# Ledger of designs, part 56: designed miniproteins, single chains, continued (4)

Each design is a single chain, and the fold is of that chain. pLDDT is the mean over its residues in the fold that is shown.

## One batch from the design tools (miniprotein)

Design m13927
Fold by ESMFold2-Fast:
Structure m13927 (fold): chain A 94 residues (1-94)
Amino acid sequence: MELDEVVRELARLLVQTAPSDEYLRVMLRKAGLTDEEVQEALAHRDDVDKLAEILKRAVEKNPVLALEGMAEIARDLGNTELAERFEKLLKEVK
């Protein structure tokens, strides 16, 4: 439940604040997405629901890397509260 909410909030943050496709490529790679998954995300860069789905799949495949990367993205975009929520989830999957 919390995971679904935090990945959706990150997807919203990325849609609203990501300055370029290049930024999205770099930041999504930090979350452990493959080049194919990054291309899928870029094709849906303004679709919050689709981005949240892609981000959740990344967490399911590699939870430690994905949650750590997503916390870093949230901090980089200025949302410290969201970053702390990802870090709390990371502690549960270690």
Scores: mean pLDDT 81

Design m13928
Fold by ESMFold2-Fast:
Structure m13928 (fold): chain A 100 residues (1-100)
Amino acid sequence: MKELNEEIDKEMKEIDKIVAEIMEKSDEKLRIEIAKEMHELRLIIEELKTAPVESQKKALEVLKELKEQLKEYLKANDIEGALEALKKAIEQLKKILEES
């Protein structure tokens, strides 16, 4: 449990850094939407950190995939793509939480 929570926190910290760079390149409307999705992501992850080990492992997998997708969208200056990747990851995490 402790090691998984530490890995989840590490991935979230790295995602926060990438998202900060994406927001810097975003217009005001996109910044508001991204901030909203990031807030929802943080709330779901907080709940998943208290979920069973198998749900935490699945959540970690989703976060690792999201991190790599966000890096690609940042390189491409595709802010809309980054926002859609965030929304899809949140939807996947909600399903994991529902199953736990």
Scores: mean pLDDT 87

Design m13929
Fold by ESMFold2-Fast:
Structure m13929 (fold): chain A 72 residues (1-72)
Amino acid sequence: SDTLVDFLIAVVESTIYVAEKLIESNPELARKNVEHARLLVKHLEEVLGEDDPRVQELRKKIEEVEEKIKKA
């Protein structure tokens, strides 16, 4: 249902947000949160499809955080 999809998107967004906030203080934990977000997005991709704009936006955010971690 839309409610469950919206909830899962919110969980992924929160996981990405936490990862970004941890980059300077705990980059290892930031990386683990990014991996968790990737797994959750994979499940969203299976439900919504790879072409869904929400899935594409979440993948872009994950890539941005991964690049920031690489420089930490």
Scores: mean pLDDT 86

Design m13930
Fold by ESMFold2-Fast:
Structure m13930 (fold): chain A 85 residues (1-85)
Amino acid sequence: DTQIDQLMSQLSPQVQDTIRQMQQRMQNILNQNPNDYDGIYSTYRDGRSRVMQTMQSLNSTPQQRQTGVQVMNLIMQNIINQSNS
């Protein structure tokens, strides 16, 4: 997703890595069982908490926090769209 990649480039490498780990784990669950909504949602909640904690520890700017939240929302939307296809 070009939009996700563009927004990700605005974040620190450590935040990018944490988001990508969350995205990969969610995608792996979707690829194995597209109807595992509980697994996808639990992975998203855990991943989101890790991303938010990482941004806090790095003293991320308000703009970076907003971008991180937007990226995570887009990732979740893409996963939901794939599961409904």
Scores: mean pLDDT 85

Design m13931
Fold by ESMFold2-Fast:
Structure m13931 (fold): chain A 109 residues (1-109)
Amino acid sequence: MEFREIYSFPEDYRVLTPEEVAEIRAIRDKIYELKGLPEDVRAQLDAYFAANDGVASPYEVEILRLEYEYLEAQKNGDTEKVNELKQKIDEIRRKARERGEAYRAALRQ
């Protein structure tokens, strides 16, 4: 994935099912609502992401689900849940970095 600093093994990426694509779009719509994005901006972002939908990075879908929960917890003032979700997101990002470093190390051999 050239558009990202973190690369991973090709086998870590997979084609999404139509059901998973629909789930991701639904979560994205809810995130846009929580951020208060106008409909026109949402439509532009959805068109942008649709061009890249169908292939998942190893961690991107999981981070997206947790980001939605994080934003909802922030809106509700649930400080304990915000801290828990932040730790989970940071842990997944750490795993993504380690996996990317392993991939780069393998390429050097």
Scores: mean pLDDT 70

Design m13932
Fold by ESMFold2-Fast:
Structure m13932 (fold): chain A 60 residues (1-60)
Amino acid sequence: KIQELEERAERLLEASRQAKIMEEKLSDTDTLSEVRDGLEKQYQEAKEEAERLRREELEK
């Protein structure tokens, strides 16, 4: 469960990097900027959630 969440966070980080490359290449900052911000936010939330789940596991 926690491992799957961390793998997702890594994929989101990679996707964020790809979005930045596409933004530079396409110059479509309107769409790509929102996508990048969304991915970064999801990565941040996934990290926080993984830490929370890890603590929950330990408290069990």
Scores: mean pLDDT 66

Design m13933
Fold by ESMFold2-Fast:
Structure m13933 (fold): chain A 59 residues (1-59)
Amino acid sequence: MEQQMNELAEKAKRLEKESEEILKNVDKGDKTEMLNKAIQNLSEAEELKEELRRLKKQA
């Protein structure tokens, strides 16, 4: 379980970092696709975090 939790946490962090970088660099222009990708990555990261939270509660 420890290994799985670490992998989920790392994946969530990577997705969040990528989204943060996209949001910071997207600026305000015709970059709707980049913004949509950032939102999707954040949603996936949140789902991974919730699964991680659930696993931690069972530990």
Scores: mean pLDDT 74

Design m13934
Fold by ESMFold2-Fast:
Structure m13934 (fold): chain A 105 residues (1-105)
Amino acid sequence: MTPEEDYEALLASATPEQKEAIEAARNGDAEKVREILQKMGVSPEVAEEIARAAAADPEAGVTLLHAVFHQRLTPEQVRDNLAAWARHRGVTLEELEKRAEERLK
């Protein structure tokens, strides 16, 4: 399956709020991701970490959204999930932070 096909499968099983958050993450819209997550009861610190990940890479943002939708995560657990995703993609956390800073300028 292509990454696009994987996204479609994820959206098909999502709630309306989860779908809105996933779409915002795909667009790299960090502010919208943060607002939706806070409305869903996610802590501001966790919402910020996921929003920054979405700004750096939409796929990273979507991956972290799926993790937080299944359980309450601490900011440290979100960073651990991001680190695992980055390792699988062959990118460094430093590179992702740089991408987020450039796009959130």
Scores: mean pLDDT 76

Design m13935
Fold by ESMFold2-Fast:
Order: structure tokens, then C-alpha cells, then sequence
Structure m13935 (fold): chain A 83 residues (1-83)
């Protein structure tokens, strides 16, 4: 993909529900690091403005979401990169 097509794709993913965005990324052979970044984005998006999460609580939410979808490699990336 060109850089412009990649930016357009990421923008479209950000407007999708998480399950649809995840399926699109997996179809394209996304790395565990890219999947972890997607999970981080959606945890932030799904957090209510009145809910102030600590970094630890945000990481826990990302791990829970990854486990919910069976993304074991993404769990390892989240634990290593976002600690």
C-alpha cells in the first residue's frame, strides 16, 4: 500500500466497530504490534470522558480486550511494550 492508502485505511478502521477493524487488520496480515496498537486506540475510544483511567488500568483493559478475542500474541506485546 502507498502511505496515502495506509493513512486512509487507518482512518476508516478508526470509524469501524472494533470487531470489524480487527477482522480487516487480520485479513491484511497485521503484526501483533499493529493489533496491540488497534486495541489501545479502541480502549481509549470506548472509555467514557468521565472515566479517568490510570496507565495500569488502561493496560489491563487492553489485555482483557485482547483475551476476549483470543489474541494471545497481542497480549504478550501489550505486556512488554505498554508496561
Amino acid sequence: MTDEEKAEFLRKLSEMPFDEALEEMLKRGASPEEIAALIAHYVGKETKPEEVLTDEEAIERMIEKAREYGLEEAVEVIEEQYK
Scores: mean pLDDT 73

Design m13936
Fold by ESMFold2-Fast:
Structure m13936 (fold): chain A 98 residues (1-98)
Amino acid sequence: MEVERVYTAIVLRKDKKDEPGIKVTLRVGGGEERLELERISREEALKLVEDARAAGRSVTEVDLDLSGASEEEMETIARLLARGARASGDALMVATVT
């Protein structure tokens, strides 16, 4: 059975704690690359980070100072971070945007 590799990126707003974030999952296997994008609550995002750290998985956190990032810009950042996670060998990358 070919092993599928999964890399996750999450983008959250620093100042809007009640606003959902963006989650991108990059799946690599069988010579194919797939990106899945979804909205994620802050509570779900924090749980994913805690679960990943508890499991001993590699987690990278990044603070991004972007003035008034749009939803489309957050989606673009999440897609780039998922690919960045693959390049660095991290299981999860989390960005917080101002």
Scores: mean pLDDT 78

Design m13937
Fold by ESMFold2-Fast:
Structure m13937 (fold): chain A 100 residues (1-100)
Amino acid sequence: NVEKLLEEHIEELEEKIKELEEKNADGGLVQLYREIVETLRKVLEEKDPEKAIKTLESIIEYLSQQEAEARARGQEEAAAVLRETRELHEKLLKEVKKAS
């Protein structure tokens, strides 16, 4: 079931990329989402729940750092998007841990 959770999350992130592009959002945010999707696709192929957990924890840490940097630079909208993305990954991590 971890595979299905990752697949559904990747699909949600791809929809978020489309929304960001339609809103003419910052290209750095779009690129960040694309890099996360690519990372998660590789994890999905490996079929290792422990590696999935470790990768999600790393993504959450990275997003937390990016949110703090965006907020420090007065980029309120970018910080809000990064926070929402971090919260989505925290929710996924909780579900993956339950399924593992």
Scores: mean pLDDT 84

Design m13938
Fold by ESMFold2-Fast:
Structure m13938 (fold): chain A 65 residues (1-65)
Amino acid sequence: SEEQIKRNELLKKVVELLKAGYTTDEEIAEALGISRSTVREILDILLKMFDVSSREELLARLATV
């Protein structure tokens, strides 16, 4: 589905930005040309995928990958 492809691409791009040191919703939204609410949605999905409860835990997990 188109929605699934778009979501998967956004997930990949957000992970790349987090690994590159982009940590705030505003910085990620600006870099990708998307809304802060979309960034929040993607981050919530990433938290669930990595089984973590905070952005700090997510960043720690991503630093080891």
Scores: mean pLDDT 80

Design m13939
Fold by ESMFold2-Fast:
Structure m13939 (fold): chain A 100 residues (1-100)
Amino acid sequence: SPIEEVLEKLKKLAEEALEKISEENRELVKESFEELLEIVKKFLEALENKDLKKAKELLDKYLEKFEELLSKIENEEDRKIVLEFKEKVEELLQEFIESV
């Protein structure tokens, strides 16, 4: 499934990002990334079903979750890693949208 291929790539990117995160924030970032990937999965499923209203609601929830995560991280290096992960997620989502 195209959705499964995107999710597998995102899981690898999440694992790579988590390895770089400081010990103190690793559990927080791991749990947040798991929630974000679940939102992304539902977003991709909404797009496949042509439910644009649901896709928009899930995109807003995704952005809110990243803002929440960043608000809990005081370490500037960890914040940079989270923002780089966000950028890579959005690149993969754009590629998926262009393929559908």
Scores: mean pLDDT 87

Design m13940
Fold by ESMFold2-Fast:
Structure m13940 (fold): chain A 81 residues (1-81)
Amino acid sequence: GPPARGRLVLENGEPVVEFTGMAPDSGLDDVARAIAEAIREGYPDASLEEKEAILNEWFDKGQAPPELRERALAALRELDA
């Protein structure tokens, strides 16, 4: 099916990714791609370096596992390649 869509929002002053169209059994790779696409869609004019900085700031404030950050960075680089 089509890839999951996400958007970056502020919830109680913290950055959170909202997902639209995600399957209930979505794995880490699906979540990582949705995060990367949310950053790309939210900041379309930003450079890859700027998008990586935004993603890192999001993870620094969140409670997501470290492997999700690595996969999201890889997905972001793939999308901008």
Scores: mean pLDDT 68

Design m13941
Fold by ESMFold2-Fast:
Structure m13941 (fold): chain A 72 residues (1-72)
Amino acid sequence: MEIEKEILNKAIEEAKKATSEVDKRQIVLDARMELMAKLREERPDLSPEEIYARVNKITDEIEKKIDEIFKK
């Protein structure tokens, strides 16, 4: 979905600029909070369970991609 892809791409872009583990953790937290807020705003038809499932899926993907960036 476009919101999820937007948040994922933004987190990856920020991760490329990050210089520390603290920055990495903050990027993941910011992405999670922004995604949850955006889904609540744009998709009020979704249940809390559906929002949490989507947030968890995208947050997991963000963490994996950020780990790849920091390993380089």
Scores: mean pLDDT 76

Design m13942
Fold by ESMFold2-Fast:
Structure m13942 (fold): chain A 82 residues (1-82)
Amino acid sequence: MGAAEASEALEDASSVLSSLSGAAAQIATVLTSASNKIKSASTTEEASTALDEASDQISSLAGAAADTASASLSIFSDDMKS
């Protein structure tokens, strides 16, 4: 997956999550931050690092939504590395 595709996916996910309440709003903030870092990344490694950082931040949040988002970001990070 390219950095542009990953950025678009994170923006779409952030938009959906921001329509929910509670922990989903915090996840949306992390995804938006990660999307901005990916857009400014000049290498796949930089984009992958941004996804790993976002995954770590989300995994520190409570609830099933945080667990699901963290798992998805880890998959995106691995796909970008490979």
Scores: mean pLDDT 68

Design m13943
Fold by ESMFold2-Fast:
Structure m13943 (fold): chain A 55 residues (1-55)
Amino acid sequence: SELDEKIKKLRDEIIAQNDALVAASEAGDTAAVAAHRQRMVELAKEYRKLVEEKK
């Protein structure tokens, strides 16, 4: 379904943001770490909302 596709896309985006956060952390880029962390929080909220819509 379209909803399942959106949920999968959000999961993939969260994984990508986590990978970017790890890379930024290893580079010592604290500003980039904070930005990726904030984006992951926003994506996680949207993910939870869509998962609740399936119930």
Scores: mean pLDDT 85

Design m13944
Fold by ESMFold2-Fast:
Structure m13944 (fold): chain A 60 residues (1-60)
Amino acid sequence: SKEAEWLKTLALFYEAVARTSEFIAEQLAPKNPVLAEQLRKDAETARKIAEEYRKEAEKL
């Protein structure tokens, strides 16, 4: 359905956000480990949001 495709798109968007935050965290870890850890937590949150959107898409 169109609704399922939209939710899948949102899941992909949040997966991209998570991957970007993880990449930046890896680059920052040697210079700013506190900010790197915060970015890893933000990435974990984004992955959970992506999983929720994916699960909602499966119901449609």
Scores: mean pLDDT 88

Design m13945
Fold by ESMFold2-Fast:
Structure m13945 (fold): chain A 70 residues (1-70)
Amino acid sequence: SNIAQAEDYLNQQVDLLIEVIKKYKLSKEEIEELIKSMEEVLREKFEEMNIPKEVQEKLLDEARKKILAS
């Protein structure tokens, strides 16, 4: 499923971002800027993969919550 592939890719990007946040001890403002950049890149990739917009928004919302909870 292309949705499963999109979810796997997103989870890999989220895990990498969490590692960067922890390694560099980023501020809340720096974390928010990285989340925005990640969301822009992921939206473009999801559009190329023909992921439904409702699924894109759900995946991005879940990713944001996971990052902010870390």
Scores: mean pLDDT 84

Design m13946
Fold by ESMFold2-Fast:
Structure m13946 (fold): chain A 93 residues (1-93)
Amino acid sequence: MQPIREMSEIRAEILSNTIDLDGLLEYRKRLSRLIQELYPVFSEEVAESMAIIYLHHLRTVEGARFTDEAQRWLDENLKPSQDIVNDFSDSLL
């Protein structure tokens, strides 16, 4: 399967539905795997963090709909995920 195409299909699925917490955690796993396939230099932790940031972007910028529980989980995990990605980026400089 082509990672870019699979990511596009995941985005379309997320934008077409209201995503609950279980769905959010599954999409995080799927996106994390695809991010590592596209960028093998990313650790699992960095790829998972990038997936969370992307899911938050879909919610806040692209109008993706999440249940209150899923939205709360995203908000609670956004800052830790940003810190992980920023630390990794700083390590490359």
Scores: mean pLDDT 83

Design m13947
Fold by ESMFold2-Fast:
Structure m13947 (fold): chain A 73 residues (1-73)
Amino acid sequence: SHHMELVERVSEEIVEAIKKATENHVGPIPLSLALGLIDKYLEENNVPEELHEDIRKKALELMKKDPSLTLEE
């Protein structure tokens, strides 16, 4: 569906943005920092509120699966 396609695409864009934002970060990325960066992207890009929860879940899933990223619990 269009909803699922938008969630996937925006989540992938957020993960790439987080990688760029944290390129100079040493060690695991705190979960609180990751969530804050997701929310900042959603706000700055005027993403519809109805997509926010699904995008947060998908972006975190993608980050946990990405071998170049390590999240703190």
Scores: mean pLDDT 84

Design m13948
Fold by ESMFold2-Fast:
Structure m13948 (fold): chain A 85 residues (1-85)
Amino acid sequence: ASAGAVSALSKEEQEEVLEAAKRVLENPEDEEALEKLGRLAGEGHSKVVPEVSKEDAIKGAIESAKKYPVESAENAKKGAEEALK
């Protein structure tokens, strides 16, 4: 997920992204944290790219998070920390 996608979320959702990213970094096999991270990243992506359906954005983001858990979590954590400043 891009940093811009996370910044499009609400402050509460950005805090949820940060929490989910931390959980994935501690346990990359935490399926609940990976799905939550991907869902939030996909929702943010659909807000910045209106041509992409919300369903497709969420599905792609969840698949990406499960395939690259540490990279997805690191990118989302940086995006959430920047947005929460």
Scores: mean pLDDT 78

Design m13949
Fold by ESMFold2-Fast:
Structure m13949 (fold): chain A 71 residues (1-71)
Amino acid sequence: SEAFLEKVRETALKALELPPGSSVSEETVFAGLPVRVTATRLADGSVRVEVVSAVTGKVLYDAVVPAEKIL
């Protein structure tokens, strides 16, 4: 959903304002499932985005996004 994608983008934008190696996590809902979105700022200026089931801990999505794709 657009609300889910907006939450992912918001979390990634927050991570870009942090020192390298720092993470931000936020809880949201994807397709009726509770999930945790974690964005980690990497040393090269990109952000690693992980979406994990808040119920099972299963990784549903894991990707590295360049800063220019978030801004």
Scores: mean pLDDT 82

Design m13950
Fold by ESMFold2-Fast:
Structure m13950 (fold): chain A 100 residues (1-100)
Amino acid sequence: MPPVPEMPKIPGLSDEENEAFREYRERLIRLILETEGASPEEVKRRLLEMLEEVAREFEERGLLKFAAKVREQRDAIAKLPPEVVKRIVDGELRHLRREL
């Protein structure tokens, strides 16, 4: 498998915030790749589970603002039909395939 592209550091963020953002992006990319061909219901379920886990881990690390943003994203996704969630994920997969 080709390596996931390294995300550059964002100026103005702390090293901890940059690391948290990179970890979140890597988890999201891995989820998108792992759910290729899955049902819309399975894609939505796995995405919500991952977002909840990431939010909890960021809260445990004291990254409360990042955790709050992840929870807001989770709540927004939870309101979408599974078919819409899968369409978004499939769009991201097409983008990743162009980068890799």
Scores: mean pLDDT 76

Design m13951
Fold by ESMFold2-Fast:
Structure m13951 (fold): chain A 97 residues (1-97)
Amino acid sequence: ASDPSKELATTVLGKKVYYEAIGGPIIVLKFEDGSKLTIELIPPDPVTDAVIELAAKLLFEKNAKSIKATVKDGVVTFEFENGEKITLTKEQVEALA
């Protein structure tokens, strides 16, 4: 009956978030301030937690409204709503998270 994304809540960097979508290779998280984090994982990746943490740090550091993180072939690409992109290796993401 209610929006399921508002019923599934967790914390990232001590900030409360809601799962807006969880299905297959895509996770969408929404923060209380209305910011969104979208993660695409094909195949499933063990650095997922580090990707989420760094994406959240970048979202708040840039004061952005949305960030999309794509993990492919050992490379993580972070894209903001304005089209700015940051590309890092998995090792760099783990070191910066």
Scores: mean pLDDT 68

Design m13952
Fold by ESMFold2-Fast:
Structure m13952 (fold): chain A 70 residues (1-70)
Amino acid sequence: MIEGLNEEQLIERLKSLGFDEETARRFLDDPEALKKALESMGLKEEAEYFATLARMIRQGRADGAAVRAA
């Protein structure tokens, strides 16, 4: 099964890369900013990976809310 990191797990990973918790949480709302920040640090592959996870977490929330609301 495709298993993604939880929102909190992604935040912890970003903190291990030197980001504050508040900044990491902001990146969940803006995966493009996350990707740009990591690319500026020379972490091109990490940037793609974490941005994808952030997008998937956001989509999972949207899908869950839509299914329950529909």
Scores: mean pLDDT 70

Design m13953
Fold by ESMFold2-Fast:
Structure m13953 (fold): chain A 62 residues (1-62)
Amino acid sequence: SKLDFVDKLWNDPNVSILELIDLLSKKFNIPIEKFVPALADLNLGKISEEEFKEKIKEIVGK
């Protein structure tokens, strides 16, 4: 499933957060800008990594 693919990339130690977003954008035809607010919140410490992962799953699962 799409969500299993997110989990697979998230658990890969060779995949950075930026690479994860780029791969998801390309694979599911989602504009990169859809991930930018969640990425900004993560970088500013407003959300945890787990909350960021959930937001990505919401974007991908739509």
Scores: mean pLDDT 85

Design m13954
Fold by ESMFold2-Fast:
Structure m13954 (fold): chain A 87 residues (1-87)
Amino acid sequence: MSADELFAELDALRAQLPPELAARLDAFTRFARHVVETSSDPEAVRAELARFVAELGAAVAAGDLAGARQILRTSAARLMEIHHRSA
């Protein structure tokens, strides 16, 4: 799945989230797009986005809002690590 396809899946998941988490996902998506553009390893970023979409999708399907919050936090940290490694 391409990065653009993964971002489309995130937009679909955003519609299923409460406003607070939708805003957090918007911030995450903006950061993720920046990391895709600036990373020396765009495939690692894409693979992490694919994992994030799958994990967030599962949490949303289960109605697990606490899990969704934790997934957003954990994936933001993982993207920051990839971004720092790319410097």
Scores: mean pLDDT 82

Design m13955
Fold by ESMFold2-Fast:
Structure m13955 (fold): chain A 82 residues (1-82)
Amino acid sequence: SMEEVKKLVFMGLRLIGMSATLLIFERRKAPKEVIEEIREKLKRIKAIYDKAVKEGKVTEEEEKEIDELTEEVQKIENELQK
């Protein structure tokens, strides 16, 4: 449906935004351990996104996991900005 397509587009935009955030923190020379944690979460989000794109739909479980991973990355970002 068009709703599923919109969800996939928004998830893709979120993934792009987080990738940009990671690049900024790498350039700012944030601690290696923090960079690696963000990379691992980003890889998981991408894996979920790729699966959703392949299946042409987003499940509630996939949406929840991406939201949780996104919140975890945002928490790390907030801690690094202090």
Scores: mean pLDDT 79

Design m13956
Fold by ESMFold2-Fast:
Structure m13956 (fold): chain A 62 residues (1-62)
Amino acid sequence: MKELLEEAKKILDEFFKKNPNASVDEAIGYVFGEFIKKDIVLTLEQRKKLIEFVKEYVKEKA
C-alpha cells in the first residue's frame, strides 16, 4: 500500500504540473489509467484508498 501511494503521488505531481486546473475526477482517472498501463491490478480496498489519497492531495493543493 505505501509504495502504491508513493507512486500515485509521483503521477499526480507530473499530472498537475501539466494540468494545474484539472478536476479531482480527471486526476483520479489519470492515476488509474497510469496504473492500468503498468498492469497493476487494484483490489477494491486499494482502489478506495487511492481515491481517498487523490482527494486529499487535491485538497492540499487547492
Scores: mean pLDDT 78

Design m13957
Fold by ESMFold2-Fast:
Structure m13957 (fold): chain A 82 residues (1-82)
Amino acid sequence: SLLEKLKEEVEKVEKSKTVEEAKKGFNNMIQLVMNDESLSVEKAIGLILRGIGVYIQALLAGQSEIEAYKKAARELLKLVEE
């Protein structure tokens, strides 16, 4: 399922040691949401934009890029569970 695949990617982001690893995991999550046949295009875009928004807000709040990606990944998973 989409949820199980996203859980695997969140775990990879959480375990990342570099910005590049965290970014790769988050980008994989975006691709999974975009390619999911059970989601409408509008819903997929909304989920992705909210995830990116969390990343941007974390950076504006002074968090590191790695922490910003982890926070965005967690939020994207939570939104798909709803």
Scores: mean pLDDT 88

Design m13958
Fold by ESMFold2-Fast:
Structure m13958 (fold): chain A 104 residues (1-104)
Amino acid sequence: SSAEKEKIRKRVSELTAEALRKIGELFDLELEIEKAKKEKDEEKLLEYEYEKKKVEIELEEILKIIKIEDENPLTKEAEEKIKEVEKEKEEKLKELEKEYEEKK
């Protein structure tokens, strides 16, 4: 239906906008990493590299969800796959947080 197609377009558009925001965040973090390297600020370098890895994990989730929604829009199968992607992200972020805390 026309309404169903519009709902899919809106969801994909919102996810695409979020992905573009995350790409912008990665660009900004790369600039901060290069600055920290130049200043030999090991603490800031560790912090910005942690934030970069976190944003990369978040971006990977968004891109996977876009693909799922594009391939199987508005289905229970898509809903289940999205839940698995969200769980994978949560596990990766928890592992990254533990690694970061151990390096402090």
Scores: mean pLDDT 86

Design m13959
Fold by ESMFold2-Fast:
Structure m13959 (fold): chain A 103 residues (1-103)
Amino acid sequence: LKEFYIEAAKYYREKGDLRNAYLIVALLVDKGLLTREEVAEILGVPLSEFEKYETKEDILVHLLAKAFGITEEEARRILEDPNRWTALKLLAIGDIIDYELEK
């Protein structure tokens, strides 16, 4: 279950689809399923990238900012809007379904 979502995120990362990779990882972080160490490993980035982030919310802001190429201020506004955040979580689930159908 969690492992399947991780494989989907890695698949999109290796394919060069960083937006979908980061969005799936953000979904898992929101669900409380990933540590900072696991996030860094799945995305292939240094753990030091996350050392400045103290909360799960700050990690989510960073992941969304990287996914969409936007500022952390814009990403935080997305998280604060329940409708926008719910829409992005649904997109991440759609990406996972697409991965299942493609493999």
Scores: mean pLDDT 79

Design m13960
Fold by ESMFold2-Fast:
Structure m13960 (fold): chain A 82 residues (1-82)
Amino acid sequence: SQAAKLAAEAMVKAGARPEDAYGTGTALANSPHADPETAAGVIRGAVGSGGSRETGLAAYDGMEKAGNVPSAEAARKGAEAL
């Protein structure tokens, strides 16, 4: 879908591997109020901290549920600090 493609492209732009990005992009496209840029930043930060793309998705979902979805750059740095 178009949303999944945009999410995956944002993740690749944020430094994710293409093979990981498209699977995660599909999951993010189904998340209500998902901002692909912010989500990609959070996922990249989580992966950079030794997690998986699933860990990054959980981190983004946690931030969204807490009502603290920051800017894309802040989200990425915040995920690395989690």
Scores: mean pLDDT 61

Design m13961
Fold by ESMFold2-Fast:
Structure m13961 (fold): chain A 94 residues (1-94)
Amino acid sequence: MIEEKIKELDEESKKKVLEVLELSKDPREALQVSLLLVELFESDDEKLRELAGELLVEISKTQPEAVKLALERLLKSDDERVRELARETEERIK
C-alpha cells in the first residue's frame, strides 16, 4: 500500500519518506520523526501530502508519541488545508 505510493514519488521525495520510515523504528527519534512528518504534510506536492497522512496512520501503530507531536503541530498550522488533513488523520488513528 504505502510502498506502492512511494514508488510513484520522485527520487528526492522518496528518499525523505524512506528516512521517516527508517527513523520511525527507533522510539528515541520520535521528535525527529514528528518534524519530518510535519515537513511532508506541509509540502506543496499533493501526492506527498496524501502519503504523509497515510504515514501518520501507519507510524501511530508503532510510535504513537511521534504522531501525537506531529498532530499537535499540524493542528496549529496557519494553513487551513494542513489543519483539515490533520483533523481527518487524527480521526483515522483513534
Scores: mean pLDDT 79

